# Ledger of designs, part 51: designed miniproteins, single chains, continued (4)

Each design is a single chain, and the fold is of that chain. pLDDT is the mean over its residues in the fold that is shown.

## One batch from the design tools (miniprotein)

Design m13864
Fold by ESMFold2-Fast:
Structure m13864 (fold): chain A 73 residues (1-73)
Amino acid sequence: MEELEKLIKEQEEKEKGFLTPAQRDYLRRLGRDFARGKKALGEPVTEEDLKELIKMGADAYRGFLEELERIEK
């Protein structure tokens, strides 16, 4: 999924390099699972769908990290 790696890198640049290797792996798995699901349903995977998914996934993972930080404070 060349488009997936490109979108993850674009999101990382928008986050000013705040994505960890674990976050990138999470987003890759999320994108692959999404693409597999779409193909199983006979639906096309669009760049716009992947871009939205990556943005939402990055936001969700950041929220998770912020919650962990709050638990330790």
Scores: mean pLDDT 73

Design m13865
Fold by ESMFold2-Fast:
Structure m13865 (fold): chain A 69 residues (1-69)
Amino acid sequence: SEEAERKLKEGNELLSQGRVDEAIKKYEEAIKLDPKNAEAYRNLGVAYRLKGEFEKADEYFKKADELNP
């Protein structure tokens, strides 16, 4: 939980720096540690949207909504 939160924060910092692919890796690590972390799925959706991968982004947003509507 605490480690997952740390990875999420690291991902958020990387995303704010425009380091999208590195942010995605941190969000993926957060999800591996906490598979019910809706915020990590939402942030993956944002990151994939920034890459123009809209279908993948939509899948992550749907997963986030399922976990925390």
Scores: mean pLDDT 87

Design m13866
Fold by ESMFold2-Fast:
Structure m13866 (fold): chain A 82 residues (1-82)
Amino acid sequence: SLEEELKELEELLLKALELAKQGKIEEAKKLLEEAKKKLEELIEKMREEGVDEEFIKKLKEQAEGNIKLLEELIEKVEAELK
């Protein structure tokens, strides 16, 4: 279901965040890339299924915002480990 796929995306982002906090940057980056691909697939599927465009827009903005914050955290932690 769409709800299950959203939960999987949230779990990927949460795992990536925990790995980043532990300094496991390579693993965190891998999960972040998986989350990005899952988000793109989810947005495409929602549009094909006729989900409300305002709902899709809000979800995309929220998820992309969370991804960007996590990317910035990963970059900062990676810089500190050099």
Scores: mean pLDDT 82

Design m13867
Fold by ESMFold2-Fast:
Structure m13867 (fold): chain A 70 residues (1-70)
Amino acid sequence: SKKELLKLIGEILRKIGEIFDIELEIKKLEEKLKKGEEGAEEQIEELKKEKKRLEEELEELMKKLKELKV
């Protein structure tokens, strides 16, 4: 249904936004690490794990979207 499709697209777009926000934060922390600020590496690793989790959730949502289109 159109409502189900729109809801799923909304969830996909939210996850994409979250992934991009994490990528931006990782880049900021990588710049801090290059400047010799301590503690950034641990934060980068935690953000990379969170990004991977969100990417896996996004893949599941994309599979659901494909099933609705086929």
Scores: mean pLDDT 82

Design m13868
Fold by ESMFold2-Fast:
Structure m13868 (fold): chain A 111 residues (1-111)
Amino acid sequence: RAEVLALLEEAIALLREAVALARADPRVPEAVVERLEEILREMEQLLADFRAGRVSPLEALERALLLLAEAIGLLDEIIALLGDAAAEYRRLRAELQAVRDRLLALALREA
């Protein structure tokens, strides 16, 4: 489904931005960076599987919702560590949450 594809691509773009920002930031623990990189890799694999028809739209939505919830949780950890210096991470968290909310709305329509 074209809507699922577009939202997965948007989520991956935001996750790439988050990974790049966290990698460049010495204040972010390496373990948090590694977990974000793992989530990005899993989302990229999910997009590839969805494009190839290996996963259904509902299966793609369910997996994406779980991966984005984990990514948002990691951004919350970074925001808690950095406080006032976390402005870019707060922006990325809000944008990832908006994508997740749109994916959830699609999942509820498919059910």
Scores: mean pLDDT 89

Design m13869
Fold by ESMFold2-Fast:
Structure m13869 (fold): chain A 79 residues (1-79)
Amino acid sequence: DADARIARALELSKEGDKLAKEGDEYYKKGDYKKAAELYKESAEKHREAARVGEPADPALSEGNLEKSKEFEEKSKKYE
């Protein structure tokens, strides 16, 4: 069911966005280790959103893969 997949992918994407935002807050405070951890969790959520959403919404999946890559790179950079 496409609707259930899209709903799940959107929820995972929102969780990823929230984690990335929290990561930005810790980065701003100078806590780079905590920021890196949160960016890694964000990347994992967006990757799962892409996997779940792909069969129902390839564009949503592609956007989430781009976010996953971005936050994975940030996690590695600020480690």
Scores: mean pLDDT 86

Design m13870
Fold by ESMFold2-Fast:
Structure m13870 (fold): chain A 57 residues (1-57)
Amino acid sequence: SPLPPPEEQFRDGAVRLLRGRGASEETLAKVRESDLEDIRKTLQPISKENRRFAAEL
């Protein structure tokens, strides 16, 4: 099967990241239905935290 569009790859990545951080299935369902702009805003703090955690390794 062909790879999903970049937009869907981004959504899938966001859902996977949030699931790894203990997000509820309800929250994950909202992310799946959210606009890309809203997903980016939600992930901004997490991306900053991930950079900080990487620096502590």
Scores: mean pLDDT 65

Design m13871
Fold by ESMFold2-Fast:
Structure m13871 (fold): chain A 59 residues (1-59)
Amino acid sequence: GPLLEEAAKILGVSVEDAEALKAWIDAGASDEVLIQLLTKFAGLSEEQARKAVELLKAA
């Protein structure tokens, strides 16, 4: 859906990869750990990482 596509765009990944990240969040992965990993390894700002995680949770 549109939220998942927007999250994928922010993350710079495919929609399928964004769906996998959503599955990790839905399975109980820590938001703060994911935000730290995204900022450290994907080069995202904390604001971008938080927005992507919020979009994934809302999708």
Scores: mean pLDDT 83

Design m13872
Fold by ESMFold2-Fast:
Structure m13872 (fold): chain A 58 residues (1-58)
Amino acid sequence: MVEEVEKMSRRAIAAIDAGNLEEAEKLLQEIKEKYGDTVIGRVAIAELERLLAEAKAS
């Protein structure tokens, strides 16, 4: 599970870096649905939400 969350988080960060915020948001939703009840999932969600908010504000 940790490995899956890490892979999805890296893909979401790469999407943000590429300017593909729609793909990043879809990946964030998948993490919420599959891993939202886990500690590692909630940490990843909080980090990605912050990064998406910063990207949208810039």
Scores: mean pLDDT 80

Design m13873
Fold by ESMFold2-Fast:
Structure m13873 (fold): chain A 74 residues (1-74)
Amino acid sequence: SEQERLEAADELIEKAAKEMHERRDSLDPQQGFDLVYQKTVELAKELYEKGYLTPEEYEQVLQQLEQQRAKWAA
């Protein structure tokens, strides 16, 4: 179901977030931001390729990440 798809996506997001958080603690702030951005883009692609995100949801995620990246770079 659509709900099961979203729940599966949330589980992968939560797992990836934990991994990024643990790795980020050992990095300087700039490296931490770069790691989070890169890992989030990779996660979004994986979720899309596995069918856990629709094309529209995937585009929205990428747009949001681009906005956050620009904000973090400022």
Scores: mean pLDDT 73

Design m13874
Fold by ESMFold2-Fast:
Structure m13874 (fold): chain A 88 residues (1-88)
Amino acid sequence: EELEKIANSTDTSAEGLVKKAIAYALLGDIEKAVEYMKQAARLLPGGVAAAVLSPIMKAVTAIQRGDREKAEEYAKKAFELAKKYLGI
């Protein structure tokens, strides 16, 4: 219920988009998680955005290869970096 509520949020702030990405990943929707992280990264300062986008691009490549486990690992690295910067 809480995860679905967060995932369906209309919050377009960087913090809100990161929380939505994490919620979608926990619900098993890694493709939406990656999409929301790309949106969040566009709202971050250039150096932080680059650090977050690097593992996200690796997650995209893993999805294209059908490697769901690696996609989840790379998405988790991006979540950790974004959370540390945003203090969440």
Scores: mean pLDDT 81

Design m13875
Fold by ESMFold2-Fast:
Structure m13875 (fold): chain A 60 residues (1-60)
Amino acid sequence: LTEEQLKELAKKYGLSVKQLKELIEELKKVNTLEELEELAKKYGLSLKQLKDLIREIISA
């Protein structure tokens, strides 16, 4: 991910670049669906939005 891609993704999902970077790091620690739901809630995202964001990160 380039800094420009990080800025665009952060803006699209209502996050700061710092929050998005922190979210990506926390995502590495997620092992269950319940942890994924808690992570989404922490960042003000629905589970669907978080799953969509993960797909965009993998595709970039």
Scores: mean pLDDT 83

Design m13876
Fold by ESMFold2-Fast:
Structure m13876 (fold): chain A 70 residues (1-70)
Amino acid sequence: EEEKEKIKKEIEELKKKIKEAEAKLEAALAALRAATTREEILKAIGDILKEIGDIIELELKIKKLEEKLK
């Protein structure tokens, strides 16, 4: 029972990190929309790809933890 509570807390922490990455992704998308130079566009695309990668990794970690709760 206590092991399940620890896993739930870890999932909550990972969900918070996903929300942070989603906020950064939104900021990068806004930067891409406002970009007027090639440098700005490339930087925004790089930031977008990085945050998408981080979100995918965090989602996969949550999935593994959720399987342990079964």
Scores: mean pLDDT 84

Design m13877
Fold by ESMFold2-Fast:
Structure m13877 (fold): chain A 59 residues (1-59)
Amino acid sequence: SEAIEALRAVIADLRAVLAGLRAQAAATTDPAERARLEAEIATLEANIAVLEASLAALE
């Protein structure tokens, strides 16, 4: 299914973004920047989980 393939591609792209944000959070020495990155990571993890649940429901 084209829709399933597109959703898998989106999830893969978001996982790559998540990995980059985690690396930035680990590398930063600014507590305020770390807190912002951790908030973005949490939001992105929640969004990925929703998309993965949607993908599972389509299969």
Scores: mean pLDDT 89

Design m13878
Fold by ESMFold2-Fast:
Structure m13878 (fold): chain A 68 residues (1-68)
Amino acid sequence: SKAEEARRLAEEALRLGERVYRGEGSREEGIEAMRLSGEAMRLGSEAGDDEAVRLAARGSGLAIRGLL
């Protein structure tokens, strides 16, 4: 389902974002976290899965801060 896919993408975006934020991930992983986050937020919004949207937003936020 869209909700299941959104959750999977959001969890991966968060994982990558956390790695980048900790200085353990690459620039490429940060860019991928933002890409996955965008897709997860789109699918999560369509499915009404607020948790997937929150996880995705956190993942991209961490990636952005880690890349600064």
Scores: mean pLDDT 89

Design m13879
Fold by ESMFold2-Fast:
Structure m13879 (fold): chain A 90 residues (1-90)
Amino acid sequence: MKEEIAEKTAGKIEELLKENGLSELIPLARELAREVTNAESLEEAERIAFEKLREIEKEARKLGISEDVIEEVTREIYKLVIEAAKEVLS
């Protein structure tokens, strides 16, 4: 169950990143999905998500991606990983 949720979430994030020219960030996003689904509490999951998304934003800026795209993509990733964490922790 937990591994299936992590893998499905990682797949959705991978597709989102590919569509926005951020394929270079797929490994970092996969690690985020794994760490969030392994969190012991929702508070820990939210902390992990915020820390990893800050790193994703920094790397996306280095790739020359616009701030509007970075904001949209990171917002969607946050929603996906927190929903996954809630499903695992319920």
Scores: mean pLDDT 83

Design m13880
Fold by ESMFold2-Fast:
Structure m13880 (fold): chain A 90 residues (1-90)
Amino acid sequence: SDAEALRKALEDPEKLEKYAQEVAEGISRLVKEVDEAIEKNKLSPEERQRVARLVIAGALLATSYAMQGKLDEARRVLEETREEALKLAK
């Protein structure tokens, strides 16, 4: 279960901190790249809101996977979110 995966991750705080840091850095890079695309393509407020919702959802899901010790899944979610967000920011 997700709760058991989280409990096991919390039993290794050093590993959890490393995963949290890597995902936080990935989210920061994603936000920067998407913000640059939004500005370059001069998206409307409505288009920006749609992109923002996707990025927030992807960031939350990636964080959830990282907290479960599933770093590869977290990385995949961030990359998939990046590809979809950049498609919407055109």
Scores: mean pLDDT 83

Design m13881
Fold by ESMFold2-Fast:
Structure m13881 (fold): chain A 77 residues (1-77)
Amino acid sequence: SATEKYKKALELFEKAIEAARQGRIDEAVSLLKEGRKYLEEAQKLIEKGEKVDPNLLKETQRKMEEAERLIVEAAAR
């Protein structure tokens, strides 16, 4: 379901944040890409009429943005 894909993406973004905080940038980038893939799959299901809890949408978006920010900051050195 779209909800399951969002939950998986959230887990991956949280792992990406932790990897970025530890300076494991290649791992963080890989986790971020995997999480984004789950979001793309979820979006296709939403386009077909599936609904996702707004709180889960908001939290997953926040964690993705935090992971992206931390990766950019770490990569800039």
Scores: mean pLDDT 86

Design m13882
Fold by ESMFold2-Fast:
Structure m13882 (fold): chain A 69 residues (1-69)
Amino acid sequence: MPISDREIGEGLGLLVIGVGLTMVRNGESIEEALRFVEEQLRKLVEKGLISEETARELIREARERFERL
């Protein structure tokens, strides 16, 4: 199956959220974890791997997941 650049970017975005969740579980603040996620996702947008819309959706999902921990 051909993996598109979009699928690679979305997978990397989900991995970044996973790292952020681990940070919160290890005692980092939600604010610090969100800052990390926002910075990494911005880099993915700059590289053309994800859209601005996808980045905003992933940031929203990260915030919701972190607030539920």
Scores: mean pLDDT 79

Design m13883
Fold by ESMFold2-Fast:
Structure m13883 (fold): chain A 71 residues (1-71)
Amino acid sequence: GELQKRLAEAIAKVLRGIGLIFDGEKKLKEAEEKGDEELKEEAEKMIKEGEELIKEGLEELKRIDEELKKL
């Protein structure tokens, strides 16, 4: 049970992070086209949040892989 839950949560975190980066990059392009500094700052924050989620998810996936290799 717990291993499958952890795997699903780690994968979901990576996917959410990818989505945030994609949406953030799209928003950043829109901000640059409009000269909207507030939208640019929001976009940069979304990208950073997405990068952190991917990092956290990948680190958990590595821990799961290491645990499985010890079986």
Scores: mean pLDDT 87

Design m13885
Fold by ESMFold2-Fast:
Structure m13885 (fold): chain A 59 residues (1-59)
Amino acid sequence: ARKYFTPSGFDVMHVDDVVDLVKKKGGATLEDIKKELGFTPSDTMLDYMELYYGLTVSE
């Protein structure tokens, strides 16, 4: 059984940009992230953000 989710190198490189955007806006959707940063966060990145930053992204 898998015990954890491991972020990809892409997730690690880009998570700070997503965190900064969510904090700046007081919350963000996946559409906001696509428009501002040009990519869609993975489920692994979203789980990492929730666990370590207490931040959630709406669909």
Scores: mean pLDDT 71

Design m13886
Fold by ESMFold2-Fast:
Structure m13886 (fold): chain A 58 residues (1-58)
Amino acid sequence: EKRVPTEEELDLMLKIVEELDPEKAEELRRMRKEGASPEELAEEAYEVMAEIAREKKK
């Protein structure tokens, strides 16, 4: 759906990414601090989660 992610949703996605790839989560948190858009952060976090899901569904 074409909905702007809330800060709550971003926080949840970053927690998931942190468990899967702590380095990537740190990078995303830094980008967020520097003013990256919620949409950009959500897309990157989703990409990381999709990579893991794809690996499992080989």
Scores: mean pLDDT 74

Design m13887
Fold by ESMFold2-Fast:
Parts: sequence; C-alpha cells; structure tokens
Structure m13887 (fold): chain A 60 residues (1-60)
Amino acid sequence: SVEATITITDPNKLIAVTLMVLGDLPDATVTISGSTLTITAPDTPEATNFINQLKTAYGG
C-alpha cells in the first residue's frame, strides 16, 4: 500500500482535499485527526502518483 500523512490547517481545504481523495481513489482509506489527514491506498501507479502529488503540495 501507499501511504501519506498530510497536515492541512484550513478546515475548508481539509474537507475539500478529503473529498477529492475519496472521489479519485475510491479504494483509499482516509483518517482525519485534527488538521492531519492520513491516506492509505493500493500500490497502483495512479494511487502512487496521486499520493506523491499530495505529499508535494501539502508537505506530507
């Protein structure tokens, strides 16, 4: 599996990113703790690229 932990301090942005992940990676598992979003996804090229893009954008 591919995993990312991302910190998003803006609550509206946190919700938007969570919905984006669930829409683009329906097989992903998402956990929210405060401002921290943890995403676990299958080891597919699509999921790996998406997770790496999120890490780059949000520093996770």
Scores: mean pLDDT 80

Design m13888
Fold by ESMFold2-Fast:
Formats: sequence, C-alpha cells, structure tokens
Structure m13888 (fold): chain A 56 residues (1-56)
Amino acid sequence: GSMPPPLDIEAAVALARQLLADSPALTPEWVADGLARLGELDEAERAALLAAIRAS
C-alpha cells in the first residue's frame, strides 16, 4: 500500500519466496525465523509469516 504499516508482512513474504527460489538449501521455517528475528516479530506474527510462505 501507499502507507507502510509497522509490520510489512507482504514484503517479508515476497522476500522469503525470492530467497527460497534462489537458495534451495533454505527451508521456509529457516527463512521465517531469520526474517522474524530481523524484524523483531512476535511468535504469532512469525507463525503468520511462515503460513503465508507455505501457502505461496
């Protein structure tokens, strides 16, 4: 959207999908964990990110 939210899950999912496409050694769980740590996401937000990556 035009206004960036405090948590940009859509951009995080897009980045995770790109990383998984470029690096077959990575798992969705590892990428979600890494992004959650960098973005300081809580456990619910991390679970939502992982679910969104897996649904894609």
Scores: mean pLDDT 72

Design m13889
Fold by ESMFold2-Fast:
Structure m13889 (fold): chain A 93 residues (1-93)
Amino acid sequence: GSEHRHLILEILDKSGGVMYGYEILQEVNKRLEAEGKPTVSQKTVYNTLKKLEEEGLVEKIEVPGERRAVYRLTDKGREELRQWMKEHGIKLG
């Protein structure tokens, strides 16, 4: 589903904007475990990445000669994250 979409956008933003799908999965689950929340499957993360790609918030980049694609955060994705953070309040911890 569209679960953890803003967490995925935040992870991409903090990681320099480009990650492999497996790195996104690992970081999402690290963050969820640190918060005492249930972890998600690879299928759940890739389904969310597909929706983010369809919305233009993330680009899937096929690398010639490689079997693994990378995901890049778009400027639209950065703006979506900023708006979401404003609407939910910036909790400066």
Scores: mean pLDDT 81

Design m13890
Fold by ESMFold2-Fast:
Structure m13890 (fold): chain A 65 residues (1-65)
Amino acid sequence: MSLDELIERYKGKDGKLTRLQALLIMTELGVDVIKAQEVIDKYKDPETGLLSEEQARKAVEEALK
């Protein structure tokens, strides 16, 4: 499944992803759980704990580098 399909499957009503939803996307793409958690924590909104689609894409790109 592509990153676009995973984001569409897991995103909320506001187009945002929770930390758990972002983690599920990254692990389905073969990212190590610890590395996924580290990059998600870098890109998440510090006030809400949520990721936009853009922040989620940046986290995946960093993790797969």
Scores: mean pLDDT 79

Design m13891
Fold by ESMFold2-Fast:
Structure m13891 (fold): chain A 77 residues (1-77)
Amino acid sequence: PMPEEVVELEKKIEEIKEKAKEIKDLEELEKLRKELEELEKLLEAIKRQLPPEVYERLKELIREAKKVIEEKEKELK
């Protein structure tokens, strides 16, 4: 389908996960969470266009990023 867009999506998800680990402010963390939610919506929209293995990989990356954000949010509350 769109391999270049998939690679960009993977990189953005990974960047969000890495940024979340370093964030100290709830406001910045909330912005990252919003960005991740938008990427998740994009993944859902293109789900049928992706090979199953690619979709599973991206979904796993999003799950990992969400986990990091949740852990950071708990620390910053």
Scores: mean pLDDT 80

Design m13892
Fold by ESMFold2-Fast:
Structure m13892 (fold): chain A 71 residues (1-71)
Amino acid sequence: MMSKEEALKVLRSALEALEQGNVAAAERGLQDVIENSEDEKLRELAKKALEALRAGDVETAKRLLQEGLKI
């Protein structure tokens, strides 16, 4: 399973991918956290961000990751 530190790195990489316009890379990272993270809060954050991306709302996905990663 992915540690909390590893999940945080993946989520930061997903945010960077979104800032670069690479939605596919961000979706892969979010899905990885959802499936493998030991931290329930980080899985929940990744689920909400992925739902926003699948709805076509990249700005909401970026905002959710920015706010969630300030913990």
Scores: mean pLDDT 84

Design m13893
Fold by ESMFold2-Fast:
Structure m13893 (fold): chain A 70 residues (1-70)
Amino acid sequence: GSLTALEEALKSIEEGDIESAIMALKQVYEDPRTPEEAREYAKKGIEALKKGDLEKAKEYVKKAIETIKK
């Protein structure tokens, strides 16, 4: 599910596996069953990772997780 994909994305960022992190976030962004707010945070996380901003990417992933847990 989207929560598991977001948690795996966070772990991948922490391990420096940026390609796996982007793939996990794309899974969240492309799933229409995921809340729109969480999908937007996943998209922003991908954009941050592409810019090399790992801290900003982790912030967006955590915001997406909190959105799903509401």
Scores: mean pLDDT 86

Design m13894
Fold by ESMFold2-Fast:
Structure m13894 (fold): chain A 90 residues (1-90)
Amino acid sequence: AARERLLALLDELYSEQNKELIDFLRWLVGELSDEQQEDLLARLERAVKAGLDNETILRLMRDYATAYLLNDEGLKKKIDERFDKLIEEK
């Protein structure tokens, strides 16, 4: 399931430095619908495959999850544009 895969990704990204952010994101994933979890997972798997650093991946996860909770497609589109630029600059 997308939720289990998102939580597994958070475990892989875990460090002492990001513990509070990871704990927050674990809670936040639980607030998303199944469709939003699948959509988020696909984007984060793309970020990992592109070789983005852990801090950037966690920031993207937080921003996308916020857009989903607000049901703000305009914000989601702006995050997608930022994500595409991050991949192009890599």
Scores: mean pLDDT 80

Design m13895
Fold by ESMFold2-Fast:
Structure m13895 (fold): chain A 74 residues (1-74)
Amino acid sequence: MSKEEEKESLFAVLLQKFAEEARAAGIPTADIVRAARELQDVYDENKDKPLEEVKKILEEHAQEVFARLRARLA
């Protein structure tokens, strides 16, 4: 795959995992959709960076978003 395709595949897998974990945690669909858009924006802003850096940025941001959404449920 090209580096662009590798990044797109990484992002798709990250979004799938995030959505699965969020649904399992009882997070509302509307909040999951908003979080997915936020992650898409982060990806678009950072997709010019090396694959490993993009992965780290996306994983860190996804973790922060998930924690924020879980806090709203408490």
Scores: mean pLDDT 82

Design m13896
Fold by ESMFold2-Fast:
Structure m13896 (fold): chain A 88 residues (1-88)
Amino acid sequence: MESAEEARKAAIDSLRGALESAKKGDTISALFNLLVAKVNLDWALEEEPDEKVEEAKKKVDEAIEALKEGDTEKAIEKVEEAIKLLEE
């Protein structure tokens, strides 16, 4: 099975993809990448509970809602916050 560390790294990669897509105005690809990141964060939490991973997941949920509302700037901010939490 994939480790919590592998799931966390996969989530970071997906979040970086979401950030790039959102900055290009590709809302569909950004949303897809955020959903993939959320799945990987859920797997990481199931394997090993971590408060930073849980907070990052909350930021991803907020980014998804912002994109659905058309607030791309807020979505970008939340994705950047999630990446920072996962890398520290």
Scores: mean pLDDT 84

Design m13897
Fold by ESMFold2-Fast:
Structure m13897 (fold): chain A 84 residues (1-84)
Amino acid sequence: NELEKQYEAIVELFAVRPLRALELAKENGQYEEFLERLEESTKRFPDGKELLEKAVEALKAGDLEKAKELLLEYAKKVFEKVNK
C-alpha cells in the first residue's frame, strides 16, 4: 500500500531519525544545538508547531517516551497535510 509506505517514511523522517540524532548529539555534547535546530523546524510546518514544541519540552525533561509520542503525532500531521 503506497499510503502505508508514505506514512512509514514520514514517521521515520520526523520521529525515528530525530530521536536517534538526539541520542548521537547527547554522546557528542551537541544536545543543546540539536534542540535549537529542532525548535527552528516549527517554522516549516505551523500546523504541527505545538506538538513539536511539546516534544522539545519532553526531551528537555528527559521524558523520551512522551517525546516519541509527540513526534509521532507531528509525523501524522505532516502525513495528513501531504495527503489532503
Scores: mean pLDDT 71

Design m13898
Fold by ESMFold2-Fast:
Structure m13898 (fold): chain A 94 residues (1-94)
Amino acid sequence: HMEKIEESRKFAEELRAQGKTPEEIDRELLEKYALTAPNIEIGHLLRLIGNALDEAFKAHPGDRAAVREYLAPKSAELDKLVHELNKKIEEAKK
């Protein structure tokens, strides 16, 4: 766990020393650690869940009943994302 986190931190420091922007560093980290960086995947899943909820609230501001109805056809998708997030968190504990 810690070994890959520390390795990615040092790699990010090296890229920063080379004058890379935060966005470039994020891309390089994803490229090198895509299969072994569960924290990046968790962040991606959280963003997808947040976007779905944000869209629902924007469509029906202040109306909780309307928000629930709007999310009903997306409940299966949200359920799947939450399940994948929990799975990634569990894998990260290993």
Scores: mean pLDDT 64

Design m13899
Fold by ESMFold2-Fast:
Structure m13899 (fold): chain A 71 residues (1-71)
Amino acid sequence: MLVEEAEKLVEEAAELMKKLPEEEAKKLIAELVEGGKEAAELYKETGDFKAMAEKAVEAAKKVLEEAKKAL
């Protein structure tokens, strides 16, 4: 399920962020919040829950990749 996939990616990113400097962790949290906002706006405009969930997975995956690169 896409929502559970996004949740897992966010949890993995959060664990990596604990190992990062505070400034970098704050930046990644801001990116995750913006991704969630974009997903919510997409749902508001389209009513398409699957599109929202896919957007949320994309945002979480991007933050996870950036967290891995920052280590």
Scores: mean pLDDT 79

Design m13900
Fold by ESMFold2-Fast:
Structure m13900 (fold): chain A 59 residues (1-59)
Amino acid sequence: GPLEETIEEIRRLAEEAGMPATGLTAAHEARKVAEEFGEEAGLESAKRGLESIRKIVES
């Protein structure tokens, strides 16, 4: 689903950037948010994590 797809994108981008630990942390937080507040909230958390990693990579 969209959450898993976004988490996989986080993992891929973070690995390409040489930041696998940052990707794992962002993925873990998104999954935790999804577990506590539902998949939609987890997806928004994942999107924020992905955007943060993209900003670092594009800098």
Scores: mean pLDDT 82

Design m13901
Fold by ESMFold2-Fast:
Structure m13901 (fold): chain A 78 residues (1-78)
Amino acid sequence: DEDIAEIRAQAEAARDYLTALGEELGVPELPALAEEALAHTHAAADALAAGDEEAAREHWAKAVAAVREAGRLIEAAR
């Protein structure tokens, strides 16, 4: 599925970006939150591919929560 592959690629790029940003801003939590968001994005994509929409939504919600926490830490570091 091309759309799922694209979502995975975008999530990996976002993880790399947040990891680099964490190093630049001195926020050591950003790499861990980026990896957490990526892991849940992959799990959501896998669940969606398997037809488990409920599991996909749950993992997506966890990925979004990790991204929101990363955003909060970035704002606090500025």
Scores: mean pLDDT 80

